# Designs tried in a protein design run: designed miniproteins, single chains, continued (2). Part 53

Each design is a single chain, and the fold is of that chain. pLDDT is the mean over its residues in the fold that is shown.

## One batch from the design tools (miniprotein)

Design m5824
Fold by ESMFold2-Fast:
Structure m5824 (fold): chain A 75 residues (1-75)
Amino acid sequence: SAMRERLEKTVERVWELMKELQAMAAESTGERKREIFLVMSEISLGVYQALKDKDLEKAEETLRRAEEALAKFKA
């Protein structure tokens, strides 16, 4: 279904952003590293809930959260 394909693509995009966050965490120390890990945990929970419930809206909210977090850490 179109909804399933969109859910899968949204989750794939979140996973790509998670790889960027993981790379930033690897290059970070102290509080910044801790903050990145906390955000990654939040995003992972969002993905889990979206996939469990087949909730596209939750997946898209989780993607927006990941994009906002990555933008904040890059600034």
Scores: mean pLDDT 89

Design m5825
Fold by ESMFold2-Fast:
Structure m5825 (fold): chain A 62 residues (1-62)
Amino acid sequence: SEIPQEQIDFIKKYLKETKGIELNDVEAYSTAYFYWTLLGKEKNLEGFKKVFEASVAFAPDA
């Protein structure tokens, strides 16, 4: 199923505020889709936020 827009919007805001990265709609969708798929297509925004924030916080700078 299609990823919820609220998860895409969350990623755009989070990366802008935490990393200073401004994503366009395509980049935000691709990033959101990757994490959404890893979560088994989770539609709950709070569950998505929690896992995405943890992944970004503990990922080494590549």
Scores: mean pLDDT 73

Design m5826
Fold by ESMFold2-Fast:
Structure m5826 (fold): chain A 64 residues (1-64)
Amino acid sequence: SKVDEALEKALKRADELIRQGASEEELRKMLMDFADELLDQGMPLSDVAQIVQRVVDHIREKLE
């Protein structure tokens, strides 16, 4: 699905940034920019929010 494809893309980008030693602010900015792109593409807010939450949970697991 488009949601699964977007989630996979976001997780890959988050993993790349974490590997590069990105700050929490850089990760937050990436997520907000990505969310804005998905909304601009017409993805429902509920789906975008679900993607953002799953990526945030993934980042927390990687950093903790």
Scores: mean pLDDT 85

Design m5827
Fold by ESMFold2-Fast:
Structure m5827 (fold): chain A 60 residues (1-60)
Amino acid sequence: RIEELREQLIEAAAKNDFARAEELARELARLGYRGDIVPELVAAGVARTEAERLQAIILG
């Protein structure tokens, strides 16, 4: 569940679908996920500022 949502978030952000990426980040937060996703987002070509914003949503 969490792993699938992380993969979907990275894919959405890499495609510049930030509305979907934010939905997925909030879902991960609701499930109690508190991991660091910034390195994976940056590796996928997402700008660091956008990656950090999505990470902030996950952490609350």
Scores: mean pLDDT 84

Design m5828
Fold by ESMFold2-Fast:
Structure m5828 (fold): chain A 102 residues (1-102)
Amino acid sequence: SIRDLLVQATKDVLRTLHPDVEISDEQAEDLLLTLAQMLAESPVTSPLQAELKRIAQLILEGKITLDDLARLLRLLAELARQRGNEAVAAVLERRAAEVEAA
């Protein structure tokens, strides 16, 4: 499912940031939903923030498409790169390409 793809992408990012921490699918899903809620409630200050908020709302409503997922992963990869986190950016770009090929 699209939710399973989001959970696995979340686990990949967390594993890249904290390789010594084991996170269950349930913990990753809880974190994903918490972050989506925070994004949905955040003020819009840029076109990027507006797009993240839109996709976060779709995640919370269970309406996210594969196209929305690929777009989210690409946007998060760009943010990671802007912050100098090339390892996280590479993981997110790989996941986006897999989603786009599906």
Scores: mean pLDDT 82

Design m5829
Fold by ESMFold2-Fast:
Structure m5829 (fold): chain A 75 residues (1-75)
Amino acid sequence: SEAAARTEALAEAAPEAVKREVEEELLARQPELAALPPEERERAMRELMLEALTRLTGDEALARETLEAMLAAEA
């Protein structure tokens, strides 16, 4: 699909930059995340990852698709 092809191209073009951006965002918010219950923590982490990807890509829809693809790959 077109969306999958775009997401894959983005991941290939900047995999380390994307990973670093997400990791730095999570580390910066670690004290806040640690204070949350597990369910709220998972939601907050996903929101932070989406924000980081949106900043990197400049496209919220593409960022959301990229996040879903990354989470699917980790499952």
Scores: mean pLDDT 68

Design m5830
Fold by ESMFold2-Fast:
Structure m5830 (fold): chain A 100 residues (1-100)
Amino acid sequence: SEREEIEEELDEIIDELAEAAKQSKDPQIKSLLTKMAQLIYAAKQLLLEHASVEEQREALRRIKEIARRALDAHKNKDLAALEESLKELQELYSELVQRL
């Protein structure tokens, strides 16, 4: 189902960020990536419990873009870009909490 596909994609993103955190030797980068994975997991729970499929799809699109930028920042060891990605994700999560 479409809902199962959304859940699967969110789980893949969580796993990618968690693996990147595990592979990182920088404690600050590891912490930021871990926090992002945890925040997406929390967002997933809200979306699957309270959101319509349309809302889930839009949130997934936004989460995918943020995660892609975060993984690129990790690859380039760009702490500032990674911190900005976490901030964007925190803002998205706050929006979801208020709307759902």
Scores: mean pLDDT 89

Design m5831
Fold by ESMFold2-Fast:
Structure m5831 (fold): chain A 89 residues (1-89)
Amino acid sequence: LSPEIQRDVDLSMVMMSLSIVILEAKKWEDEKKKEEAIELAQKAIDAIEKEDLEEAIEYLEKLKEVLKDDPESVKLVERSIEVLKELKE
């Protein structure tokens, strides 16, 4: 794959991972934690769409703190951060 196509694929996978995190957060009973997680994930997606990878990483680091009790969602966010850091080079 060309670097350009690989970048688009990687960004799409990150956005899909964040969509999964949002769907999982919607099942939570803690309304405040749910709202915070969804807001941070959406802000990260918005930052990715405007190609602000640095801002996206910042929102994902904050999201990871909110998700600390959900190890599967934390793993998805950590992988997303790694991908965005590689693309930022």
Scores: mean pLDDT 82

Design m5832
Fold by ESMFold2-Fast:
Structure m5832 (fold): chain A 87 residues (1-87)
Amino acid sequence: MEEKKAYEDFLGALNGDPEGIAKSSKVVAELQQLIETQNLTAEDVLEMTGNEVYAAMVAHIQGEPAETVFQYLERAKEKIERKEKEE
């Protein structure tokens, strides 16, 4: 599942894992270009992608409180676990 990999990579990056930082940094750079050029919010990215991890990344880039970033990550984790149990 693409969402699970993005979740694990970004969570690793937040914990200072070099591999997580390297893997998430490319996606973060792409999202940063989108938010700078199109003035997108975390919610806009969530609506466009259906991916709570990308919304968490955007919230982090925009300097939202850590609580907000982790709320998106918690929703992503619950969604991933639900899909794995039902599929």
Scores: mean pLDDT 78

Design m5833
Fold by ESMFold2-Fast:
Structure m5833 (fold): chain A 76 residues (1-76)
Amino acid sequence: SSVDLATDYLAPLVESGKLTQEQKDRIVELIEAGVDNQTLAAELVVLGVIPVSKAQELIEASNNVEVVKKAKELLE
């Protein structure tokens, strides 16, 4: 599922300290709720996960899992 894939992408970032557990839980909650890429990208900016300059690139992703994958690549 998209939730399982997103959780798998985000878990190593929490373990490395690049993402908080609270940020991960909020992102997973949004994906479970089925929000669109624009809403997900906006929340990633508000949470401090990505810079506002990268929001458009994430909005243009093909799906929520790809948004999370791109955010992971920016944090690594």
Scores: mean pLDDT 83

Design m5834
Fold by ESMFold2-Fast:
Structure m5834 (fold): chain A 79 residues (1-79)
Amino acid sequence: EQERFDLEVELALVTIQLVTTKLGLERGADPEEILKNAEKVLERAREVLQRAQSLGHQDLVRDAEEIIKEAEEIIEKAK
């Protein structure tokens, strides 16, 4: 229960950071800041993915995979 809750909280925080980074990219923020933030989102989402996989939380695995995909897309666009 606590382990799942901690992953849900981390995933929510990473999602907020992803959305903020996407808005920054769309609104012309500094590409270096966007890259830095997107890379942090990617790293955190990968940690959630590994933990969710080890615990068998397939729903959290899917959510983390979606965040990873979007973060990678932002990194490509910000280059």
Scores: mean pLDDT 85

Design m5835
Fold by ESMFold2-Fast:
Structure m5835 (fold): chain A 66 residues (1-66)
Amino acid sequence: PDAKALASARALVEVARADPVLGAQLARQAGIDAGAPETGERAAEAIRAGDYESAFRLVAEVVARA
């Protein structure tokens, strides 16, 4: 459900804000698990750039597909 996907995306972004390296790895893995590795990699790039708003949107898209 979308609400659970949004909660999961928020949790991942909170991890990324505390530990961007771990957050980027989790975003990349979430993309692989959802069958959208390119979107997961874009989310990881957003995390590495400190663009947490874009990271949240991309992660939410990935986890909604899973």
Scores: mean pLDDT 82

Design m5836
Fold by ESMFold2-Fast:
Structure m5836 (fold): chain A 89 residues (1-89)
Amino acid sequence: MLEEAARLLREAAEYARQGEVEKAVELLEKAAELLKRYAEETGDRRARGLAEAARHIAEQLREHPEENEAVADRAYELALEAERLAKEE
């Protein structure tokens, strides 16, 4: 779950950077769902935080598509944190 969520966050960052808003939002929402499921199954508060952050930036991009570069940067940072968490498992 964590490695797949990290991959989706990286893909979302690339699509957001390219201005592909709808695809980026879809990938961010999928990553948030995986992170939420992982947090619910394991009790991992870091994963819960990452899920909330991914959901938040998906909503931000949907409401403010002009902020795509800022969302891309944030999504990339979330991907790195998810990858770090996956390595600690």
Scores: mean pLDDT 86

Design m5837
Fold by ESMFold2-Fast:
Structure m5837 (fold): chain A 78 residues (1-78)
Amino acid sequence: KEAERLIREAIEVGRRTADALASNPQWQAEAEEILERVKEVEKLVEAGNYKEALEKAAELAEEAGQYDLAKRLRELAE
């Protein structure tokens, strides 16, 4: 389904962004923050809270610089 696909894409983008940031010691805190957002989205999906998962996935996508993906996720959460 589209919601599950977009949530998965946000998780993948978040993990890649965290990995890229973690390579620079200056951005360790930012990398950890993004990874925690990934974990939050995964937890919401596991709990079946898809509306909250979409909202948190949108925040994750925006933090990763994926503004179009974030907008689409927020629209699905409505």
Scores: mean pLDDT 82

Design m5838
Fold by ESMFold2-Fast:
Structure m5838 (fold): chain A 111 residues (1-111)
Amino acid sequence: MDEELVEKAKELADKLLTKKKGPSLEEAKKDEELYLRAVYGALAILAKVLAEEGEIKEDLSIDEMALKVMEIVKKSVILKVTEYLLENYDYKTQIPPVPDELKEELRKKFL
């Protein structure tokens, strides 16, 4: 399930996002805003996959879905998707900025 979820998230990202070479996960962690934005992108992609599979409600906001993903998906899975987005996509222009209310939850879990 975990590996299948990562692969489905990568496939969805490939369909939705424009490819652009980016920093490694370790380099991105040096810039909190870049790192958290990539994590938010990974949560949004995973939320869409899980909603399509009926594991979360489709009527939730993106922020509510992101919080639900953090409850039910392992941190390691989220970080694998985050690394893929950082290395392969222009997430800065295609993923919206992290909402202020969600930033604290992301800092608490991923920093």
Scores: mean pLDDT 75

Design m5839
Fold by ESMFold2-Fast:
Structure m5839 (fold): chain A 105 residues (1-105)
Amino acid sequence: SHLEKAREYIKKAKKLIKEAETSKDPLKDLEKALDYLEKAFEHARKAGKDGIPILREIIKLLDELQKAGLKASEVQPDKITEAIGLILRAIGLRIDAELELAKLE
């Protein structure tokens, strides 16, 4: 089901966000986490109103990912441009998720 796939992608994203805290390459972990959140969002959308709890969790995880991206720029100062790109992608997906949530409520 779309809900089961969305929950699995969220679980993978959460693990990568946590692993980024101690990683030597946190941006790589966070980029993979964002890819999983994008997949989770698509499956949550297809679930309609049943996807509302998942959309809320995606929004929360995107806030966490944005904060982790800022911290990653301190660990990888040579990749500041990549960190900014990641943060902007996360903001864009958050806007999409908030708009979908508003449409369903």
Scores: mean pLDDT 89

Design m5840
Fold by ESMFold2-Fast:
Structure m5840 (fold): chain A 70 residues (1-70)
Amino acid sequence: MEVFMMEAEFGVYHLAAAVAIRLKDAEGAKEYIKKAKEALRKLKEAGADEEVVEELERAIEEYEEEAEKL
């Protein structure tokens, strides 16, 4: 249950970051990316699958690159 809740938290911030990037809101995108990274760290500490964590880390890295270009 707790791991599932943290996955949901990551998903919410990840989606929010994508929307902010689409709207050219660099500051908002960075804020949501930071929150998504915090959620991902909690998920990793809770023992989530390593392959899943790696995939989510890559998605966040892509968003960070896009946010820097805004």
Scores: mean pLDDT 78

Design m5841
Fold by ESMFold2-Fast:
Order: C-alpha cells, then structure tokens, then sequence
Structure m5841 (fold): chain A 93 residues (1-93)
C-alpha cells in the first residue's frame, strides 16, 4: 500500500483525471488539457517513487494530451479513463 503522501498524490491525480474527462466530454479542450497536465504531474511523481501503475497512467495521460491537441476527444476520453483505472485499481488502491 501507499504512504499517506503517496495516497495524497494519487487522490490529486485521480481528481484531475476526473476533471479532464468531464471537460473533454463538454468539448472544453483548454480545461481538459490543463487538468490532464496536472494529473500527469502527480502521476509522474508517483512513477518516480517506483509505482509501475503510475508509470503506465502517466504514459496514457501523455497520449491523451496529444489526442486532445489533435481534436480527438473520444480517444482522449478513452485514454484518460484507462489512466484512471491504473491509478484506482493499481498499486495505490
């Protein structure tokens, strides 16, 4: 299980992923990218602490940001949801 600090990073990543998914569903590219970038930052910190699930989540979030930049909201939402699954059902849940 994670330490309290690691669980706090996970909670922040999960919160920003949920906000990115909501914004993407509403077609709000700028808000979706902002929250995806925040989620990426927290997922990368967890990956640096040695969590494989967080490394995979970070990669999926990076791919989702590129999909958002390309206007592919359906693909971005799919990738963000996969990243969320890795963070909620991976090593920190």
Amino acid sequence: GGTPEELALQQKAVQHLAEAIRAAKNGDRETAIKHAEEALSYAQKLADLGFPAARQAAKLVEESIEALKNGDYEEAIRLLKEALRHLTFGELE
Scores: mean pLDDT 86

Design m5842
Fold by ESMFold2-Fast:
Structure m5842 (fold): chain A 73 residues (1-73)
Amino acid sequence: SRTGIGTNAKAVGNDIHLEIDGVAAVINTDTGVAVLADGTVAQALVNGVSIGSLSMEEAVKALNGAEVELIPV
């Protein structure tokens, strides 16, 4: 897996837009799948919890300033 610090997380429709170690990322909140500007496609987790399992409000709070684990899909 790859890890990076989440910053500037915000809700945009059904997605979360953020940066992970300065790389722009979009996470689908239904699936927990992150697509990064560098071409990475991965499951996003914080503290072993899938972002897809959280509410939008919980996911945004969990991602800001946290270590995000990216498991390639």
Scores: mean pLDDT 88

Design m5843
Fold by ESMFold2-Fast:
Structure m5843 (fold): chain A 72 residues (1-72)
Amino acid sequence: APSLETAKEIAVEVAESLGPLTDAQREALERLKNAKSVEELAKAIMALYNALTPEQADAFREALATRLEQAN
């Protein structure tokens, strides 16, 4: 598995690639950027996922899974 720092960088990059974000999505992204543990990162990813539209959520999930697999 990738390191916490690598996984966090990938998750932030994928989230920022989703285009213009709502205030709620930006708040969730800031939580992700401030995650200091694997548990906090996982919770932040879930919070962002729940704030995304269905289309954004599907794109985020697929891109994140692919990038994390490649980083292994």
Scores: mean pLDDT 79

Design m5844
Fold by ESMFold2-Fast:
Structure m5844 (fold): chain A 86 residues (1-86)
Amino acid sequence: SEEDLEFYFEVLSKASEETALKLYLVEKILPSLSEREALVYLLVHQAGLSQAQAAEILGISRATVRRLQRRVDARVAEALERIKAA
């Protein structure tokens, strides 16, 4: 739920102020991502896990993780362009 995500973001923000921008970007792109894409982004970009570790946790291939990450990176680039245009 949205409430659970807010709690998660508060905890991470207190643990590392450096991730605040990353959390903001995740919030902006999460509604446009599939569940798998969101999980890959959170594990790789937020938690700093490798593609191999994310693949093991999610029970999918490393090739699938790479494909999902490429799609997420495209969404992040679009979100950054929107922020600059606003």
Scores: mean pLDDT 73

Design m5845
Fold by ESMFold2-Fast:
Structure m5845 (fold): chain A 61 residues (1-61)
Amino acid sequence: PEVTVLLPGGRTTQLEVEEGATLAEALAPLMAALGMRLRPEYRDARVTPAPIDFWAVTEPA
């Protein structure tokens, strides 16, 4: 399944994710590229059909 990720400046991207994937799994490449990590409150969160606000769920690593 695909999920929409909202990025800074009004940009979006689509990610292909596994059924039941966590946000950590889905966002790992973007977090590595941008020097970000998941905020602690989202550490066990799973991907849903709703768009993910990348900057709302991550913080600088």
Scores: mean pLDDT 80

Design m5846
Fold by ESMFold2-Fast:
Structure m5846 (fold): chain A 90 residues (1-90)
Amino acid sequence: SMQDKYLKEGKKYAKEIEKLGDKDLAEKSRKAIEMGEKQISEVSPQLGTSIATGVRTYSELLYSQAKLKKDKEKEEEEKRRKEELERLEE
C-alpha cells in the first residue's frame, strides 16, 4: 500500500540521519513513525494516507536539516582557514 511505502521511506530517512551522526533528529524521525503507525490503525484510510505522507515528509525534512548542518560545518571550517591565511599575509 502507499501507506506502507511512505512509512518505509520514513524509516530509511531515520537510518540515513543516524549515519550522519545526528542522533536527536534520528530519534525524532523514529518517534514520528511510531506515532503515525499507531494512529493509522485508528483512523479512516483517507486520514491514514495523510498521516503516512506527513511522517514521510517530516522524516525527509529532518534528513535535509541534518545534511544542511553538515554543509554549514564545512563552510565554517573553510571560512576559518581563509581567515588564518589572511592573517599570515599581514
Scores: mean pLDDT 80

Design m5847
Fold by ESMFold2-Fast:
Structure m5847 (fold): chain A 92 residues (1-92)
Amino acid sequence: SEIEQRVNEILSVLPEAKTLPPERLQLAAKVLLELDIDPSDLKDPTKVNYGQAVVVATALGFAPPEALDNAEAFLKISEELYTQLKESAKKR
């Protein structure tokens, strides 16, 4: 599936993410698909804006859920996915 492929690409770009729960990797994959961002683009500041980077970092557990509030103005993701991100981030 596209999600499985994106999870594998995330692990290729961010090997440290291998310690994360599968559900969190799947959530990050969904974020990248909705934003039309390839995982390799996460290392290119010309292709990923601050809000997009914060959303991905929050999905992966690298940023606190409060960081999403500062990124809201830059997000073009569904309300459903935004809610799922906030819920997932609270669980650490």
Scores: mean pLDDT 69

Design m5848
Fold by ESMFold2-Fast:
Structure m5848 (fold): chain A 100 residues (1-100)
Amino acid sequence: MSAEERFASMSREEQLQYLSRRVEALGEVVELMEANPDKVSQRTMDLLREALRLAEEALAAVEAGEPKEKVLAIMQRIYEVMDQITQEELREILSTFPVV
């Protein structure tokens, strides 16, 4: 089952919890990368900001009771943006998270 199909099968409450956590996580990544500009290219920084903006849009759409098709279209755009980040830059992003 794809990530898109998994999201589509969630209840509204589960979708709200999922998107709320994604907005928080993406916001933390954006803040961390802005504090460490040498870790990512400007292109990847722009892609991360666009992904955060789209995640916030998806959360707002679910909260507003928008049709599932509209929410899924926004989610598809998030996946397309994230797919543009290179594996090298993705590793740099992941390596900047605090060691537990």
Scores: mean pLDDT 77

Design m5849
Fold by ESMFold2-Fast:
Structure m5849 (fold): chain A 85 residues (1-85)
Amino acid sequence: DARREEIRRRLLTLEAAYGGKKGLVFRTAYELVEAPTREEKLAVIDEAEKRGLSPEVAERLRELVERGATDEELYDLTLEIVDRL
């Protein structure tokens, strides 16, 4: 709980700091951490694509969701994705 709350706070801070395309990636990761089920997490990614998230980023996030990745793993990959944008 405390660790999840810290990850949420970090993601929102990064969204605000970067904005734009990179901010959308951090926002999507935040919404994925908030979503309680696999089905809801996949729906978050689908909606993010409608908002302009790239298909390549969406696919990487879907792979994490399908593998049942932890909030920390999701956070770490989000940082890697944004660094490559």
Scores: mean pLDDT 85

Design m5850
Fold by ESMFold2-Fast:
Structure m5850 (fold): chain A 85 residues (1-85)
Amino acid sequence: EDIETLLRIAIRVLENAIKAIEAGDDFGLDVSLAFLEMVLAIAKTHLGEEGKEVIDLLNQGIAAAEAKDVEGLRSVLEQLREKLK
């Protein structure tokens, strides 16, 4: 299932982004941002109207990661995890 696969990848990448920010690992954060942008591109291509909420959350996650906003990232991560349940 495309949505479930993308959710699992996005969750792992967001977890890594939070860890990188908290560790002061700018390289790890840059890599996580690149992966989030790839996941967003795939989501836009493969998910229809049902993917809109996931796409919106991925955009929020990218913005929070660029701002080094750990609380914003944790909020996005929680919402993505709830979609897998």
Scores: mean pLDDT 84

Design m5851
Fold by ESMFold2-Fast:
Structure m5851 (fold): chain A 67 residues (1-67)
Amino acid sequence: MSKATESLRVLAQGIADAANAETEEEIEKVREDMVKRLLDLGESPEQAERDAKAAVELGLYIRELDK
């Protein structure tokens, strides 16, 4: 498995976790967990934060659509 595939899995899981988060604190924890995992995969801090933020925003959007 390539690092790119692993990064995509982290983002996909983060989107799902954000969509199921019930509080702002849980949403922030999902973002922090994604940043940590992306950094472990060799992404820069700036890239990891941008990717994690985008994934959280997408997850929250999906959550609102299900209402």
Scores: mean pLDDT 81

Design m5852
Fold by ESMFold2-Fast:
Structure m5852 (fold): chain A 63 residues (1-63)
Amino acid sequence: SMEEKVQEVVDILLRSVSEDPRMTPEQLERLREDLLKNAASDKGLQELAERIKRGEENQLVVR
């Protein structure tokens, strides 16, 4: 389902940044909320999650 796909994308992207020492628990929770809202419509986030899953990318880069 779309909800399962959104959850997979969110989990992959959060997992990629969860080990970043610059990220506080509050920032991770805020990022999770933003990803949950955008992952269904943002093709870039979906494609990035697929690349991370395939081992072609290491992590989500936020600028």
Scores: mean pLDDT 74

Design m5853
Fold by ESMFold2-Fast:
Structure m5853 (fold): chain A 77 residues (1-77)
Amino acid sequence: SAMQKKVDELQREIEQMRKQISELVHTEAELRKEAERSTDEEIKKKYLNEAKKVDKMIDELHKRLDELQAELSRLKG
């Protein structure tokens, strides 16, 4: 059915987005570790700024994930 195809597509998008979030979480953690290892305040600041940008991307993806999950719930009743 058309509804089952839409459910399958949403589930696939949700799974892909969860994977992307997981990869970004790993990237953010590595950027913070590099900041902690740095004795140069300017280099530390650059890594922390990059980590903050990745955090923002994670937050935006979580909002999108919530929207997709809400749509999936509406389709399933």
Scores: mean pLDDT 89

Design m5854
Fold by ESMFold2-Fast:
Structure m5854 (fold): chain A 84 residues (1-84)
Amino acid sequence: SKYLELAKQHKELAEYLRDTDEKAATIQEAYAYHSLGMYYYDQKNYKKAAEYFDKAAELFESVGYTSAAEYLRMLAEQARKLAE
């Protein structure tokens, strides 16, 4: 899955950056969770998709990326509706 590959790449970048640029590391971690959310969404596991989108939103909000966080919270809400 391209989303699993993206999640792995972003996690590796986050690990690389953690001790030198904490903000950049957090942004990469947020992208990794976004990619995991997309993977589970494609698998129709909407509950897990929503969980990962919420985690990505939390991380983006923590670094002031408010628009990205709002977008991901919207994706999480849509995933929750599909889970019902």
Scores: mean pLDDT 91

Design m5855
Fold by ESMFold2-Fast:
Structure m5855 (fold): chain A 66 residues (1-66)
Amino acid sequence: SKKLREMKEELQEALLEATPSQQAAAFAAAQRVKAGADPEAMRADLIAAGFSPEVADRIVAVALAE
């Protein structure tokens, strides 16, 4: 719970620097992971969208924890 809140807060700060299309990609990837999509595939899609590997990993980790 506490670690998840910290990860969400850090993600929110990172997403403030992202473009609207990158924010949409992050939201879509998170929803797909929650629906059972392969986390590794979604990580790769996020990196292709311009996110750093560290931010992509955090987006996937938060989605898996929810």
Scores: mean pLDDT 81

Design m5856
Fold by ESMFold2-Fast:
Structure m5856 (fold): chain A 100 residues (1-100)
Amino acid sequence: SMAKEKELEAFTEAALRAAGTSEEEINAMSEEEKEKAINALLAYETALNGGDPAYAAELFRKAGVDVTPEQVRAMLAKLSPEQREKLREKLKEIREEAKK
């Protein structure tokens, strides 16, 4: 729905700001660049929340990053359970900030 699309856009912009991206850089992004950023964020969130690595890889490919499900698993394996938990909590905080 359009409401879900706007929520994903707001979440992605909040995540970019949290990562140190300037308002000028965010406003200069094309619709294609924004769509790639949304897909990259959804891929990362899917992987961190224990979702299907094949689906995460598909989302990364839509973001212009050619990765396999095995490479997604390898990326996650480099993170400790504590690091994965901290990243999941940070993403939740960013989603809550985007709703304000």
Scores: mean pLDDT 81

Design m5857
Fold by ESMFold2-Fast:
Structure m5857 (fold): chain A 75 residues (1-75)
Amino acid sequence: MTEAERRRAALEEILRALAEELGVEVPELPSEEEMLEEAARLVIELEPSLSLEEARAAIEAEVEARLLAAENGRL
């Protein structure tokens, strides 16, 4: 599995989790950028005090944390 494949899988998992938490459906999204944008919008619904920019940064940080954990195996 490449880093790009892991990144996309992490985004898909985050997006599904957010959609389930909010009870909304999201369409099949063709690009990582569209997935990131939708995930950020869902984060704002859960935490309305966040800006769209802060929500996007939080999603990107979560993706990077998941990739780092996967690469390090034990960490």
Scores: mean pLDDT 75

Design m5858
Fold by ESMFold2-Fast:
Structure m5858 (fold): chain A 75 residues (1-75)
Amino acid sequence: MEEILDKLVKEGKISESEREKIIANDPETTFELMKNLDEEDRRLLLEAFLQKIQEGQSPATKARLRDEFARLLEG
């Protein structure tokens, strides 16, 4: 995740402030930023964010989060 965020800051696609908010696991700010990213960058950031959120979560919560983010990408 850190490598993806550093690339986006270097390319001017996000600010350092936005990077810090994503690292702090702010879902509202993260989702708003993803709407303004390229499809490829959005997908990579979503996958990295999902992995971070799933760390320490129950199997049931992990399954629910995967379904919710799949819906976000499709609709």
Scores: mean pLDDT 69

